# Designed miniproteins, single chains, continued (5): the designs that were tried, part 75

Each design is a single chain, and the fold is of that chain. pLDDT is the mean over its residues in the fold that is shown.

## One batch from the design tools (miniprotein)

Design m18761
Fold by ESMFold2-Fast:
Structure m18761 (fold): chain A 60 residues (1-60)
Amino acid sequence: SMELIEKFVKAAASGDEKLMRRLLAEMSEEERREAVEKAKKALSNDPERVKRIEEIYESV
């Protein structure tokens, strides 16, 4: 859902990795891809955050 995707982007921006993992677990594969891409785009000026988002996504 759009709400889960928005929560994920906010969690990624704040570095709340526990919340990020929990939200991904509640999502379908399509929602996970959308959430990750949106978060990477929103945080594209922070390469370290983008890398961490990718690592978390790969681990679920």
Scores: mean pLDDT 85

Design m18762
Fold by ESMFold2-Fast:
Structure m18762 (fold): chain A 103 residues (1-103)
Amino acid sequence: MTAEEYLELGKEAFEKGDYVVAYGYYQQAIDLDPNYAEAYANLGEVLYKLGKYEEAIEYAKKAIELDPNYAKAYEVLGKALEKLGKTEEAAKYFAKAKALDPS
């Protein structure tokens, strides 16, 4: 399997609510491609869903380091910071996400 194939399997598991299974697939994608910004951001989202907010922040920051224009990484970072009560810092990252992917 390729890193991209593991990323797609992780997305399918995430959509079904199988966060532990999604975690495993995203970890396999990262193991095959350690520079895969999307896989780090998606693993951050899984960690956020599992209530692991500090770990979600670490993975979102790694995704931003690899791709500073990846909107989802800023969204994950903002959501995790908000859960930790860092509302002002979270608002800054939500604004950055919206600027990169206005929808």
Scores: mean pLDDT 88

Design m18763
Fold by ESMFold2-Fast:
Formats: C-alpha cells, structure tokens, sequence
Structure m18763 (fold): chain A 58 residues (1-58)
C-alpha cells in the first residue's frame, strides 16, 4: 500500500494497536474507519491499528 510517516508519538493502548515514534515509516494496509487505519511498521515489521491523524503521506 502507500507509505506514510508518523508525525507524532503513538502509544499502544490495546493489543491490536501499533506503537509509533515520530519519523517511523509505515505501509498502509487498510482503512478501518474515518479515524483509524491498519498499517505495518517498516521499522519493526509489526502490524496494527494507528490513528490517521498521526500519519502524513510520503
């Protein structure tokens, strides 16, 4: 999918969420809803839900 960069720290508050640091690059796998996407970290290889507001397109 398209690549995005984290612009804010994202904590993991649930097991299905993906923790991110600012500057981490993720691949968008699926849009879950208006606020959340399923993404894979290119840094860690882990997959999980992330808030769309924390991402910017590359």
Amino acid sequence: GPLYRAVAPVPQTSPDELALRPGDVVELLEEVDENWALARSLVTGREGRVPKSALEPL
Scores: mean pLDDT 84

Design m18764
Fold by ESMFold2-Fast:
Structure m18764 (fold): chain A 74 residues (1-74)
Amino acid sequence: TAGDEAFARGDYAAAVKAYEAEIAKNPDDAQAYFNLGQAYLKMGDREAAIASYKKALELDPNNAEAKANIKRLT
């Protein structure tokens, strides 16, 4: 996806915008929220990363990586 391509080249600001666009099309996409959290974390926005991981976990309660990331960041 455009978000994954931006993330892969290290353009985390572009990745955030692309993942936000993906979420706008599919608001229940747990993976897009998880990816958004990773992009925010790479940008140093810890609070936005935690919020995105929490939303990913709300949509997919079995996401062990989202749970682990929330625990490490809080």
Scores: mean pLDDT 87

Design m18765
Fold by ESMFold2-Fast:
Structure m18765 (fold): chain A 69 residues (1-69)
Amino acid sequence: DIEKKVKELEEKIKKNPSADTYYELGKAYLEMGKYDEAIEAFRKALELDPSNEGARILLEKAEEMKKKK
């Protein structure tokens, strides 16, 4: 259940924010078609770990998906 996963990840972020948790949150939002939320989550992942290539790639994908709507 993707919605339960999002709630679990948001709770983890409230306790201890990490690049990996934001990256997983962004992926979950991307699967839900919530492109604005996905973009913000991937940006947060990159703020914490600028070398996260996966977050960079999926950020670009989320921005393109938002553009296409």
Scores: mean pLDDT 83

Design m18766
Fold by ESMFold2-Fast:
Structure m18766 (fold): chain A 85 residues (1-85)
Amino acid sequence: MEEAKRALGEAEVAYGTAEGLALIARAILRLYGPDPRLEALLERLEKGAKEAEEALKKAREYYEQGDAEGAKEAAKKAREAAGGK
């Protein structure tokens, strides 16, 4: 469970980072106008953050059920989705 708790924490940080970067990208587009490369980055970040949120929800459920392996696996998927790997 200690390893699962650490993996869950790492996944939460990765998800928060992806969400933060998406907010910054959205703000830049709003202030400076359309940029196809920044729009593509934003779409990638938003997709990754959504996938990470779903995987993180599963990781929390497994952790609360005492399934350390399920929690670690789901947390790993969340971190990979948020970071693009």
Scores: mean pLDDT 81

Design m18767
Fold by ESMFold2-Fast:
Structure m18767 (fold): chain A 71 residues (1-71)
Amino acid sequence: SVDALAERAVARLAELVARATPEQIAAARELSLSTIEDPEVAELYDKAVAAVEAGDLEEARRHLARALELL
């Protein structure tokens, strides 16, 4: 399901964010916004990464589930 995929994606993002510096995360977010062709999907993904940085994994999952529904 989309929700199950989003949950797995959040878990992976949380692992990556935990190992990265704030500067590395900011650079990765900028790269994602420039490479994701659909601006709505790009915005939802960026919000998901920001939510993971804030420790709100449930909010991150909601944003990713919404992005996946647009694909």
Scores: mean pLDDT 84

Design m18768
Fold by ESMFold2-Fast:
Structure m18768 (fold): chain A 88 residues (1-88)
Amino acid sequence: SKEVEEKLKKMEEEWLKKVEEAEEAYEKKDEKKQLELLLETGKKQLEALDLLIKEAKEKGDEELVKELEEAKEKIEEQIKKIEEELKK
């Protein structure tokens, strides 16, 4: 639905913005606490994206599924980077 598409777009934009801010803060040697908060937020967004991908597949919205899967992949890559940095 249009409502789901708008919600997903906002969720993706908010997550990507937070990850970029955290990466910049990390390069400036800011506190690990910021990375931990982003990691928690990202994991919650991945759970939400999985539910939304399932709904999009059920409705046969192939374009939305592709967009959601691309967003999920980007978030997973950024979470992996954050987890690797937190282990150091």
Scores: mean pLDDT 78

Design m18769
Fold by ESMFold2-Fast:
Structure m18769 (fold): chain A 74 residues (1-74)
Amino acid sequence: MQQYTVDITVTTDSAAKAKAIADKVGGTHSGNTVTLTKTTTADDVDKVLDEVGKTLRDVGAAAKMTVKLSPTQK
């Protein structure tokens, strides 16, 4: 059973869209950038990414998404 830390950074065209995304996914925002960190299993990583992607579509954000996947050390 391996847990992963998923670090997601989303850069949008506006602070309002960044705030909407952060509020929806439970992340933080700074200006046009949203940062989200989730700890999950390998099987659930795709679900986390799908939820973020759906939020981007729902907000209509022109956005760049960067994902970093790291194994947890517990």
Scores: mean pLDDT 76

Design m18770
Fold by ESMFold2-Fast:
Structure m18770 (fold): chain A 81 residues (1-81)
Amino acid sequence: MEEEEKKKIEELDKKAQEYADEMNKVREKMEEEIAKNPENAEKIKEEGEKKALEYAKKAIEAEKEKEEFKKKAEKERKEKE
């Protein structure tokens, strides 16, 4: 496997993990803000869940890009054989 292929897969994997970490951080901050402002819990939860969902979508997208890249690399290997 090319060094470039390994690097790309590693970068996409790291990117997916970073988005997952950001999602967890958003959820954690949401819980902290709800604890401080229970009167606004519904609004804080709605905003926090929307933001967490955006990071979740980005993490899923990075995982899909990684799978597509792997599939393309497999096809190119089959064509070379």
Scores: mean pLDDT 78

Design m18771
Fold by ESMFold2-Fast:
Structure m18771 (fold): chain A 70 residues (1-70)
Amino acid sequence: MEVIEEIRRRALEEGVPEATVAAAVEIARYLLEGDDEMAEQILKTVGTTFGEEAAEKAKKLAEEAVRRYK
């Protein structure tokens, strides 16, 4: 839960759109569960749906939050 709160807080500070935040939360959840394949699938979907910039932001937010906890 703290990982999700960290993602949302940083996203608010950086002005990241809600759709990108939701994607970052899902990516972080799968990374914490050790499901790297699902995390990568979510990232690909974000890139095709919202664009490469959104995908990069979602990935960075998720990875930074997960790194803080693991």
Scores: mean pLDDT 78

Design m18772
Fold by ESMFold2-Fast:
Structure m18772 (fold): chain A 75 residues (1-75)
Amino acid sequence: ERFEKLKKYLENVPLAEDVTDEVIEEIAKKMEGFTDEDIEALVRGAVLIAKARGRDVLTKEDLEWALKNIKPSKR
């Protein structure tokens, strides 16, 4: 399930207090049609935007931004 995969990719990422299991589940439910590669790309995008904003931790806003800007790919 996407929730477990998203948590796996976030396992080694420093998370802010607002990135709760409830938030991760909410985001995972919005990722309908995402592949493992798409989920990894979403997490990478969120980490990059967090760093661009001068943060050492990933916030809920960073994940929501990545969700808006990453689309499921077809190969």
Scores: mean pLDDT 77

Design m18773
Fold by ESMFold2-Fast:
Structure m18773 (fold): chain A 55 residues (1-55)
Amino acid sequence: SAVEEAGRAAGAALRAGDRAAAREAGKTLSQHMAEENGPAGGQAVLGAVEAELAA
């Protein structure tokens, strides 16, 4: 699914330390999560990616 694919891309980018790729993948995942779970789902994904990048 698009959510699974975007999630794998975000995870791979975070593991590689590619902040730009992680943010782009996070935006894609956020769009799909907002589509399925409303705006709160999208915001939760964006927050999680930024928290991981800040750690």
Scores: mean pLDDT 78

Design m18774
Fold by ESMFold2-Fast:
Structure m18774 (fold): chain A 73 residues (1-73)
Amino acid sequence: SELAEKLAKRLEELEKKLKEAIAKKDKETLEKLKEEAEKLREEIEKNKDKLSVTSYVGLLLRVIGLLLDIELH
């Protein structure tokens, strides 16, 4: 679905930025990424009924994993 593709693309961009921010120990960027990831998680959860079960679970697990990576650094 168009929504699933849009959410997946946003997640991919956040995952890419996170890896770079962790490598650089950029705490300011990590805080901004945390806010963006929390907003994305809320958007995924709000659109659960518009996503296939596979897309919903996959996107939710990815954003939770991203948030955990941020908290560990």
Scores: mean pLDDT 87

Design m18775
Fold by ESMFold2-Fast:
Structure m18775 (fold): chain A 101 residues (1-101)
Amino acid sequence: KEAEEYRRLGEFYLKSGDYEKAIEYYQKAIELDPNDADAYLNLGRAYLKLGKYEEAVKWYEKAIEIDPNNARAYIHLAEAYRKLGDTEKADEYEKKAQEIL
């Protein structure tokens, strides 16, 4: 399916530092496959790299809604909350990641 191709393009742009292109292709991937937790996780990572921490939180929360045992999503969510200055939320999600590991 085209969803996997768009996810690969998103990953390519994320690695090359073109975060706006990464967002575009991950958005296309989730439109075709709305249950791909990794696509939401990487969409959040692209927003985090752009300094858009509220948007990063939104997409990480979607990733854990789909896969609540995704320790990486909780780690990234904690990082985003620290960037927003919400240390209580950050500590909560770091603890959640450790419980899953």
Scores: mean pLDDT 86

Design m18776
Fold by ESMFold2-Fast:
Structure m18776 (fold): chain A 74 residues (1-74)
Amino acid sequence: EEERLAREEGERYREAGIEGARYMIEQGVSAEKVRGYGERAQRLLLSDPALREQGERLYEEVSELAERAEAERA
């Protein structure tokens, strides 16, 4: 039961983190700073072994968003 609640909470954290990254990109924040935000958000999830996969997915998705935004600006 607690593991299931932790996974649901991790999914919400991942979704909120991705929304935050998208907002930063819309505001013209640099890809480097967006990646830094993703690293910090992932670190919070990695503190709980049950949420490690959610943290990895968050980092991957934020990194992809940052790279895409940088490529679009080029």
Scores: mean pLDDT 74

Design m18777
Fold by ESMFold2-Fast:
Formats: C-alpha cells, sequence, structure tokens
Structure m18777 (fold): chain A 65 residues (1-65)
C-alpha cells in the first residue's frame, strides 16, 4: 500500500492520512480473515465511519490485496 494511495483515500473520506492508513490496514486484515465486504463496511461504521467512507476504505483495501 503506497503513501500516495493512503493520501488519496484520506482526501476522499475526510480522514487524516494516519487514520486512513490504520483503517485500510484494519480492512485488509478483516478481508484476509474471511469477512465479506458488507461485514467489513458494518465494522468500519461501528468505528465511527459513515457508509461512504467505509465503502471507499473497503474499495482501496481490495485493490491493496
Amino acid sequence: MSEEEVREVARRTGLSPEEARVLLEAAIAMLRAGLSDEEVIRQLQSMGLDEKAAREIVRAAKRAL
């Protein structure tokens, strides 16, 4: 996962680059653990993200796999 990709996700979601990196790493770990896209989205929303931000994180995480 590149620094530039983290910055792009941060800009699209309104998160800081540091928050975007942590959430992307969490989403990648959840997807690798066998959670579905929708389960990961729900988990990210429980952590304070709106649906749009959660979907952007999952989309980027899937590209980084």
Scores: mean pLDDT 84

Design m18778
Fold by ESMFold2-Fast:
Structure m18778 (fold): chain A 56 residues (1-56)
Amino acid sequence: SALLAEARALARAGRFDEALALARGLSQPEKQELGAYLATLGEVERAQELGTLLER
């Protein structure tokens, strides 16, 4: 989706707060993909925030 692509681009640019804000509009599978991507960037704390959003 366009939102997932934008969130990943923001995360890659180091704009993690904006990426997480967009994550609220993502489907559960897309949140999982973004969380995995954040983990590969070493951003464990941001990945945990997405884990919390996945429960909602």
Scores: mean pLDDT 72

Design m18779
Fold by ESMFold2-Fast:
Structure m18779 (fold): chain A 60 residues (1-60)
Amino acid sequence: DIADLIERLKKAGATEREIGAYILTEVYGLSYSKAAEILGISEATVRRLVKKAKEKLEKY
């Protein structure tokens, strides 16, 4: 479930922002643009945060 995924991301060293961006885009399937509006950041930042979350999960 989402709670278990958040716990795994935290154990992998993901930040709160990286977790938020990952959940919105990869779990809920939102566009980078929509996730950026929800989080109050740029699309480029969302892409960076998602990339960092994925890298951390792969290495965990």
Scores: mean pLDDT 85

Design m18780
Fold by ESMFold2-Fast:
Structure m18780 (fold): chain A 71 residues (1-71)
Amino acid sequence: MSPEELKKFIEEAKKQAEEAKAKMAKTDASEEEKEALEKMTKAIEEAAKLAEQGDYEGAEKLLKESLKELK
């Protein structure tokens, strides 16, 4: 994945996480679902830091692994 594609992926992931939080606020979400969302949000933040440092491969791998656990 190119650095440009990764930046777009991180932005989309952040938007999806906010959407999920808004959805969960209106529904009776389980503790497991809330924990999964927290884990994903943290992974997005860590990936953004790695991308800022120029470690685009590390950022991509971290995001994909975290999203894979949620599936």
Scores: mean pLDDT 74

Design m18781
Fold by ESMFold2-Fast:
Structure m18781 (fold): chain A 62 residues (1-62)
Amino acid sequence: SATIRLAAIAELQRLTGLSREEAEAVAREVQALPSREAAIALLQSLGLDRETAERLVDALWQ
């Protein structure tokens, strides 16, 4: 869903301080990663806790 994806990108931007373009690039990278754990690890490397990273990965992988 485009709406769920856009909401996830906006939340990622708010939580990390990234620009819109940077958050969109991160979202594309999350979608391109081969495993859910790799995607979670990427978001955790940006300072997100595991629960938040899991929720955002699940939203972006729709």
Scores: mean pLDDT 85

Design m18782
Fold by ESMFold2-Fast:
Structure m18782 (fold): chain A 69 residues (1-69)
Amino acid sequence: MKVEEIREAAKNGDLEKAKKIYESLKELTPEQIEALVKAYLANGDYEGLKEAIEKMPESELVEKLKKFL
């Protein structure tokens, strides 16, 4: 499952792999967004996180994340 793959990449510090999985997604679930956000935060990439969120389709979770950045 793509969410688990993102979480595993984040746990291993492989932010590049997490980004590639994210870019392959046609639709974003809240769980996939959460896993990607945690991957960026774990690697201290706040600028990359902000850019990724700006490219996400509008949702309640994305709106809340934009308010914290």
Scores: mean pLDDT 66

Design m18783
Fold by ESMFold2-Fast:
Structure m18783 (fold): chain A 92 residues (1-92)
Amino acid sequence: MEELLEAVERARERLEKRAPEVTVEDGARVIREELQKVAPVEIRVQKDAKGRHHIIVRLPDGSSGISAPLPERVTAQEVADAVKEALRGASL
């Protein structure tokens, strides 16, 4: 778990260097790239019935977690925090 959280922080630093705000989908893609260097973690972005974005993560053991709702455009910190929330949900 610690290595996955560290990979999320590396992805956040990459995103902050590129733009002040990104789409949830672009942020999730960059975080997926860093996570996949550590473990075969699946990340997807899904809209709920109210049109809000959620980050869903699936760990190799089959456990899954979901983030709180996000707007379409987020800061690197917001998308990183959402992925960390989903990862912690999956590990518990």
Scores: mean pLDDT 81

Design m18784
Fold by ESMFold2-Fast:
Structure m18784 (fold): chain A 56 residues (1-56)
Amino acid sequence: GAAEEEARRYAELAAEALRAGDSASAQKFGQLAIEAGRREGREDVAREALDAAGAG
């Protein structure tokens, strides 16, 4: 659903921030990914997306 896609987008942004050395932005995007997934009861999808992107 839309929340799962939003979670995947934030997970990718978190990974990009980590690659750029911006740990603060990575943490914020990671939290947004989890929050987006949680809205549809899909926190598991958010965590998988973060792991797949290299930010979990």
Scores: mean pLDDT 79

Design m18785
Fold by ESMFold2-Fast:
Structure m18785 (fold): chain A 80 residues (1-80)
Amino acid sequence: GSVIVGPPQTAESTEVETALIEVAKEQGVEVIPRETIRAVLNPVKKEVRLIAGPGITPEQAEAIAKKLEEKTGYKVIVEK
């Protein structure tokens, strides 16, 4: 079978993922990968797009985005 190459892992991507899990826990959200909340890093723009899953309220998503921006220094945009 063909080899599927995912996006490259970087130190910045790992930092964003770690910060997301920590911040989500602070807001009472347990992160289940791909189900609860997803962060997409654009390293060129230094921007993170935050996609909230069906269990996350808009208020929780905005609070997580704000704390993630504070911890990582990236711009965080919540998709609605």
Scores: mean pLDDT 68

Design m18786
Fold by ESMFold2-Fast:
Structure m18786 (fold): chain A 87 residues (1-87)
Amino acid sequence: PLSPEELELEIEIALAMMGVAVNRLAASKIEDPEVRERVERLAEEAEELVRRAEEALRRGDLEEARRLIERAKELVREATRLIEEAE
């Protein structure tokens, strides 16, 4: 069984990964190639951070997992903002 802190991090990781997936889907519909590439790069960077957060959580490094997931959430938010501005 997971601790409450580990469960919270697992939920945040899942939500961040969902955000990355949504942003990638939205990027495919962006007509401006420069904006599309920027969104795709942000999504790729966020996905890498989420994978690293999952590994940190698996190792029991909750502080590192939190730091990585907060950074991934920032990148997901930036990509979402760019998508909304392009529409």
Scores: mean pLDDT 85

Design m18787
Fold by ESMFold2-Fast:
Structure m18787 (fold): chain A 80 residues (1-80)
Amino acid sequence: ELDEAIAALSDPDVEVRLEAVRRLHRLALESPDEAVRERAIAALEDAARNDPSEEVRRAAFEALVDIGVRELVEAVEKHF
């Protein structure tokens, strides 16, 4: 449900956008489809830079940091 989460980032309600950030964070970590993960990350990057609410920008930034840390751990485990 990537497209629903991306659409929810345009909602006037801050709580709806925060829920969208949580859904995109989960999709970025758990989706078996690399294209879905990449689009979720791109949507989180846009929200972190451009959302009118500082709370939403912060939540998106924290999600991106978590994703980056998890990617680093996975890379180390695979001896990249």
Scores: mean pLDDT 79

Design m18788
Fold by ESMFold2-Fast:
Structure m18788 (fold): chain A 64 residues (1-64)
Amino acid sequence: DELDVGVAAILFGVGLLLASKGELEEALELYKKALEILESTENPDQALIEEIREKIKEIEEELK
């Protein structure tokens, strides 16, 4: 539970770093992995889920 949230937060943070370097496809993959982990938890952090979803949308628009 807490460990899953921690792993998701780390993946999201690394994804943000990759996005800042222009590695958008790699950042998107990490965001999707973080989201999958959070959505599989019984009491997920909804604010973090929404933030990750917004970042996914931003990158998907950039990659069109």
Scores: mean pLDDT 81

Design m18789
Fold by ESMFold2-Fast:
Structure m18789 (fold): chain A 69 residues (1-69)
Amino acid sequence: MEEAREKLERIERELTERVKEKLPLSNEELIELLEETKERVRELLPLDPELAEKAVEGLERWIKKLKEK
């Protein structure tokens, strides 16, 4: 559990840093980055499926909002 959380926090930090360094980002570039991040989070499913699923749902919700605007 803790190992999966530590890895998720690292993924979240890397995402935040990449977004900040690449600003301004187009919606398409941000969606691509979020989809890559979602795949990395899915790798955590064997360690903590509940944590990984919640994180994937959050990313999918964000991607959906970007595609609808």
Scores: mean pLDDT 78

Design m18790
Fold by ESMFold2-Fast:
Structure m18790 (fold): chain A 63 residues (1-63)
Amino acid sequence: SESLREGARRGVEAARELLAAGDYGGAASVGQIAAKYGEMAGDEELAREGREVAEAGLRGQGL
């Protein structure tokens, strides 16, 4: 759905901002939510981007 796609897109943007700010926990959490919304919207690219940011956040925490 368009609403889920928009949510995923904004979530990826927010997660990237958190990652850039050094908020690794926030980036991991928001990235995971964005990935889920991307999956639910059928947008594989947004789902992948959400997962990538979430993984970067987890790595920043040493997880």
Scores: mean pLDDT 86

Design m18791
Fold by ESMFold2-Fast:
Structure m18791 (fold): chain A 60 residues (1-60)
Amino acid sequence: MLLSDEQLEDVLRNIERTLGTLSEEEGKELIDRALETLRPRLTPEQYEKLKERLEELLKK
């Protein structure tokens, strides 16, 4: 809703950069915190898309 697709991609790039420096455990905490913070600013579809993409980044 308040986030454009472009802003969402910027958020994803920033999280991906940070995840590369963290352990799997720390990465999960970051993802959970980011999803909680962004939930009110996203549509249900954007939230599902973001969650899926962040989980895929964590698996790397």
Scores: mean pLDDT 76

Design m18792
Fold by ESMFold2-Fast:
Structure m18792 (fold): chain A 57 residues (1-57)
Amino acid sequence: REERFQRDLEDAIAAIREEPEAADLLIRIARYELSKGYSEEEVDEFLAKLEAEAAKL
């Protein structure tokens, strides 16, 4: 669902902001977890946004 997608994205971004040193690990975990419940396009969009946030930190 879109609400779930946005919530998961906000939680993941918050996690990266709290622990920037673990961003690579968090992104890898997110890819694995999202692949179980989201479409390939949704996973790509999610990860692109996470990687953009990680690149700023």
Scores: mean pLDDT 75

Design m18793
Fold by ESMFold2-Fast:
Structure m18793 (fold): chain A 75 residues (1-75)
Amino acid sequence: MEEERRRAIERAEARGLAHLPVIRRANEAYELLKERYPEMEDLKRNEIASQAAKLAYTQGLSVEEAIEKVLAALE
Protein backbone atom coordinates (compact mmCIF):
# COMPACT_ATOMS: atom_id res chain seq x y z
CA MET A 1 0.00 0.00 0.00
CA GLU A 2 1.30 3.49 -0.88
CA GLU A 3 0.62 4.87 2.62
CA GLU A 4 2.69 2.08 4.25
CA ARG A 5 5.50 2.66 1.73
CA ARG A 6 5.42 6.41 2.45
CA ARG A 7 5.69 5.76 6.20
CA ALA A 8 8.64 3.42 5.65
CA ILE A 9 10.38 6.14 3.60
CA GLU A 10 9.67 8.73 6.33
CA ARG A 11 11.15 6.42 8.99
CA ALA A 12 14.28 5.82 6.87
CA GLU A 13 14.59 9.59 6.32
CA ALA A 14 14.37 10.21 10.08
CA ARG A 15 17.21 7.69 10.59
CA GLY A 16 19.39 9.58 8.10
CA LEU A 17 19.70 6.88 5.44
CA ALA A 18 21.74 8.32 2.55
CA HIS A 19 20.23 5.95 -0.06
CA LEU A 20 16.68 7.36 0.37
CA PRO A 21 16.82 9.49 -2.85
CA VAL A 22 17.68 6.34 -4.83
CA ILE A 23 14.79 4.39 -3.24
CA ARG A 24 12.32 7.13 -4.23
CA ARG A 25 13.60 7.09 -7.83
CA ALA A 26 13.46 3.28 -7.95
CA ASN A 27 9.78 3.35 -6.93
CA GLU A 28 9.05 5.98 -9.61
CA ALA A 29 10.93 3.96 -12.26
CA TYR A 30 9.07 0.75 -11.31
CA GLU A 31 5.67 2.45 -11.71
CA LEU A 32 6.66 3.97 -15.08
CA LEU A 33 7.89 0.57 -16.33
CA LYS A 34 4.66 -1.07 -15.13
CA GLU A 35 2.62 1.45 -17.15
CA ARG A 36 4.77 1.36 -20.32
CA TYR A 37 5.66 -2.38 -20.27
CA PRO A 38 2.87 -4.17 -18.31
CA GLU A 39 3.87 -7.55 -19.81
CA MET A 40 7.43 -7.31 -18.44
CA GLU A 41 8.30 -9.86 -15.75
CA ASP A 42 8.35 -8.42 -12.20
CA LEU A 43 11.96 -9.48 -11.50
CA LYS A 44 13.18 -7.85 -14.72
CA ARG A 45 11.13 -4.71 -13.99
CA ASN A 46 12.65 -4.41 -10.49
CA GLU A 47 16.19 -4.85 -11.87
CA ILE A 48 15.69 -2.19 -14.57
CA ALA A 49 14.06 0.18 -12.05
CA SER A 50 17.00 -0.22 -9.65
CA GLN A 51 19.57 0.43 -12.41
CA ALA A 52 17.60 3.43 -13.73
CA ALA A 53 17.31 4.92 -10.22
CA LYS A 54 21.08 4.69 -9.65
CA LEU A 55 21.79 6.17 -13.10
CA ALA A 56 19.32 9.03 -12.58
CA TYR A 57 20.81 9.83 -9.17
CA THR A 58 24.49 9.63 -10.18
CA GLN A 59 24.18 11.37 -13.59
CA GLY A 60 21.41 13.84 -12.71
CA LEU A 61 19.07 12.40 -15.34
CA SER A 62 15.29 12.24 -15.16
CA VAL A 63 13.95 8.79 -14.27
CA GLU A 64 12.44 8.55 -17.77
CA GLU A 65 15.81 9.29 -19.45
CA ALA A 66 17.55 6.77 -17.18
CA ILE A 67 14.99 4.07 -18.08
CA GLU A 68 15.56 4.69 -21.81
CA LYS A 69 19.35 4.36 -21.38
CA VAL A 70 19.03 1.13 -19.38
CA LEU A 71 16.59 -0.38 -21.91
CA ALA A 72 18.86 0.62 -24.85
CA ALA A 73 21.82 -1.09 -23.13
CA LEU A 74 19.81 -4.33 -22.83
CA GLU A 75 19.26 -4.52 -26.62
Scores: mean pLDDT 72

Design m18794
Fold by ESMFold2-Fast:
Structure m18794 (fold): chain A 70 residues (1-70)
Amino acid sequence: SELEKKKKELEELEEEIERIREELKRAEEEFKKTKSEEALKRMMELGARLTGLVAKKVSLKKEIEKLEKE
């Protein structure tokens, strides 16, 4: 089923988003302690990646909703 495949893809994507959020929290904590430019750059890179993943999640949820209403 297409719906089942997309729901599984959503679960995998949410797991990836959670991992990136955890890494971002660690980078933010490191930046608060060190004030290093390296930690700041890491936060920016993780933030950009997270934005892309969240956008993909929104698109996937719309596709799932459409399939459920058909």
Scores: mean pLDDT 84

Design m18795
Fold by ESMFold2-Fast:
Structure m18795 (fold): chain A 78 residues (1-78)
Amino acid sequence: SWKDLLIKAGATEEQAEEILRSDPNLKGAAALYLVQKGLVPESLVQEARDLIQQANLESLIKAAEIYNNDEPISKLLD
């Protein structure tokens, strides 16, 4: 599940639930982070792509920067 992937990426259960209840920009940013970490299984790749496509460029750039700086996924909530 998406919640399990977010927790595996270092989110707390509460943070994972916050991301999943958030706007499309934060969800797409989280999906991009998970794809870059190689955590998304093949069965969820299309759903990840759909979430990424719904996010604005600014949110995706933030996710890429957090990933490139080796920062935890929880930084998306800042």
Scores: mean pLDDT 87

Design m18796
Fold by ESMFold2-Fast:
Structure m18796 (fold): chain A 64 residues (1-64)
Amino acid sequence: SELEKKRKEASEILLEQLKKYPIDPVLEELLKESAEALKEGITKEDSEKFRPKALALVKEALAK
């Protein structure tokens, strides 16, 4: 679908930006995993799994 194409396009752009402009390692890991999920076709189940992981990574970064 058109929406699926846009998601893949956005994922590719994000990964290219991460290669060109390095950022905090914890945030970079989170964004790369998000981009990969978008490429493979994210489902509601994937979103539910991603949300707790994203919160855990943010909490870890704030604790350090």
Scores: mean pLDDT 63

Design m18797
Fold by ESMFold2-Fast:
Structure m18797 (fold): chain A 63 residues (1-63)
Amino acid sequence: MVYTFEIPADKYDPEKLNRKEIEKLGGKIVGVRYASPDKVLITVEVPEDKIEEVKKLLEEQFA
């Protein structure tokens, strides 16, 4: 499944994005884009049963 996570641009830091941890859950980052100057969209392809875990990971990385 594909999940898109929204984050304020002020909180987005490419160095904070732990791709390896997402990959351990069977996920992969499909894209990262600025929807507006203030908002970044991170799109992840992830197994249906792992969406919640990937969402928590992203929330923790950009908290």
Scores: mean pLDDT 77

Design m18798
Fold by ESMFold2-Fast:
Structure m18798 (fold): chain A 55 residues (1-55)
Amino acid sequence: MEERIDELIKKIEETYKKDPSKLPEVAMEALREATTSEEFRKLAEKIHEIIKYKV
């Protein structure tokens, strides 16, 4: 599960680097794949970091 979440985070970062307009779509898909509260929190935290501090 940890490895899968790390891959989703990497995908979000790469999507933002290539096309920031697709970030909401990829972020929503990643959040839907979270199966635990901890996984959801880590994904949401990373998404907020990208939006708040990089965009």
Scores: mean pLDDT 72

Design m18799
Fold by ESMFold2-Fast:
Structure m18799 (fold): chain A 65 residues (1-65)
Amino acid sequence: LVDELRQAAEELKKLGLEDKANELKSFIDFYEKVKPKLTPEERAALEQYMQSKIDEAKKEIEKAK
C-alpha cells in the first residue's frame, strides 16, 4: 500500500500534478510516523483510506494521459 501510494505520487509529479503528489507524500509521512502507535482497527481504517487514495490517483493519472 505505502509503496503503491509512493508510485502514484511520483506518477502524478511526472504529469505536472505536483500539489496532488505532495498531498500523497504528506499522508505517507504521517502514516509512517503514527503506524507503530496504531490499534488494529485504526490501522485497518487507514489502509482502507490509502487504498481509496491509490484508486483516486490512478483515475487522475489515466485522465491526464
Scores: mean pLDDT 80

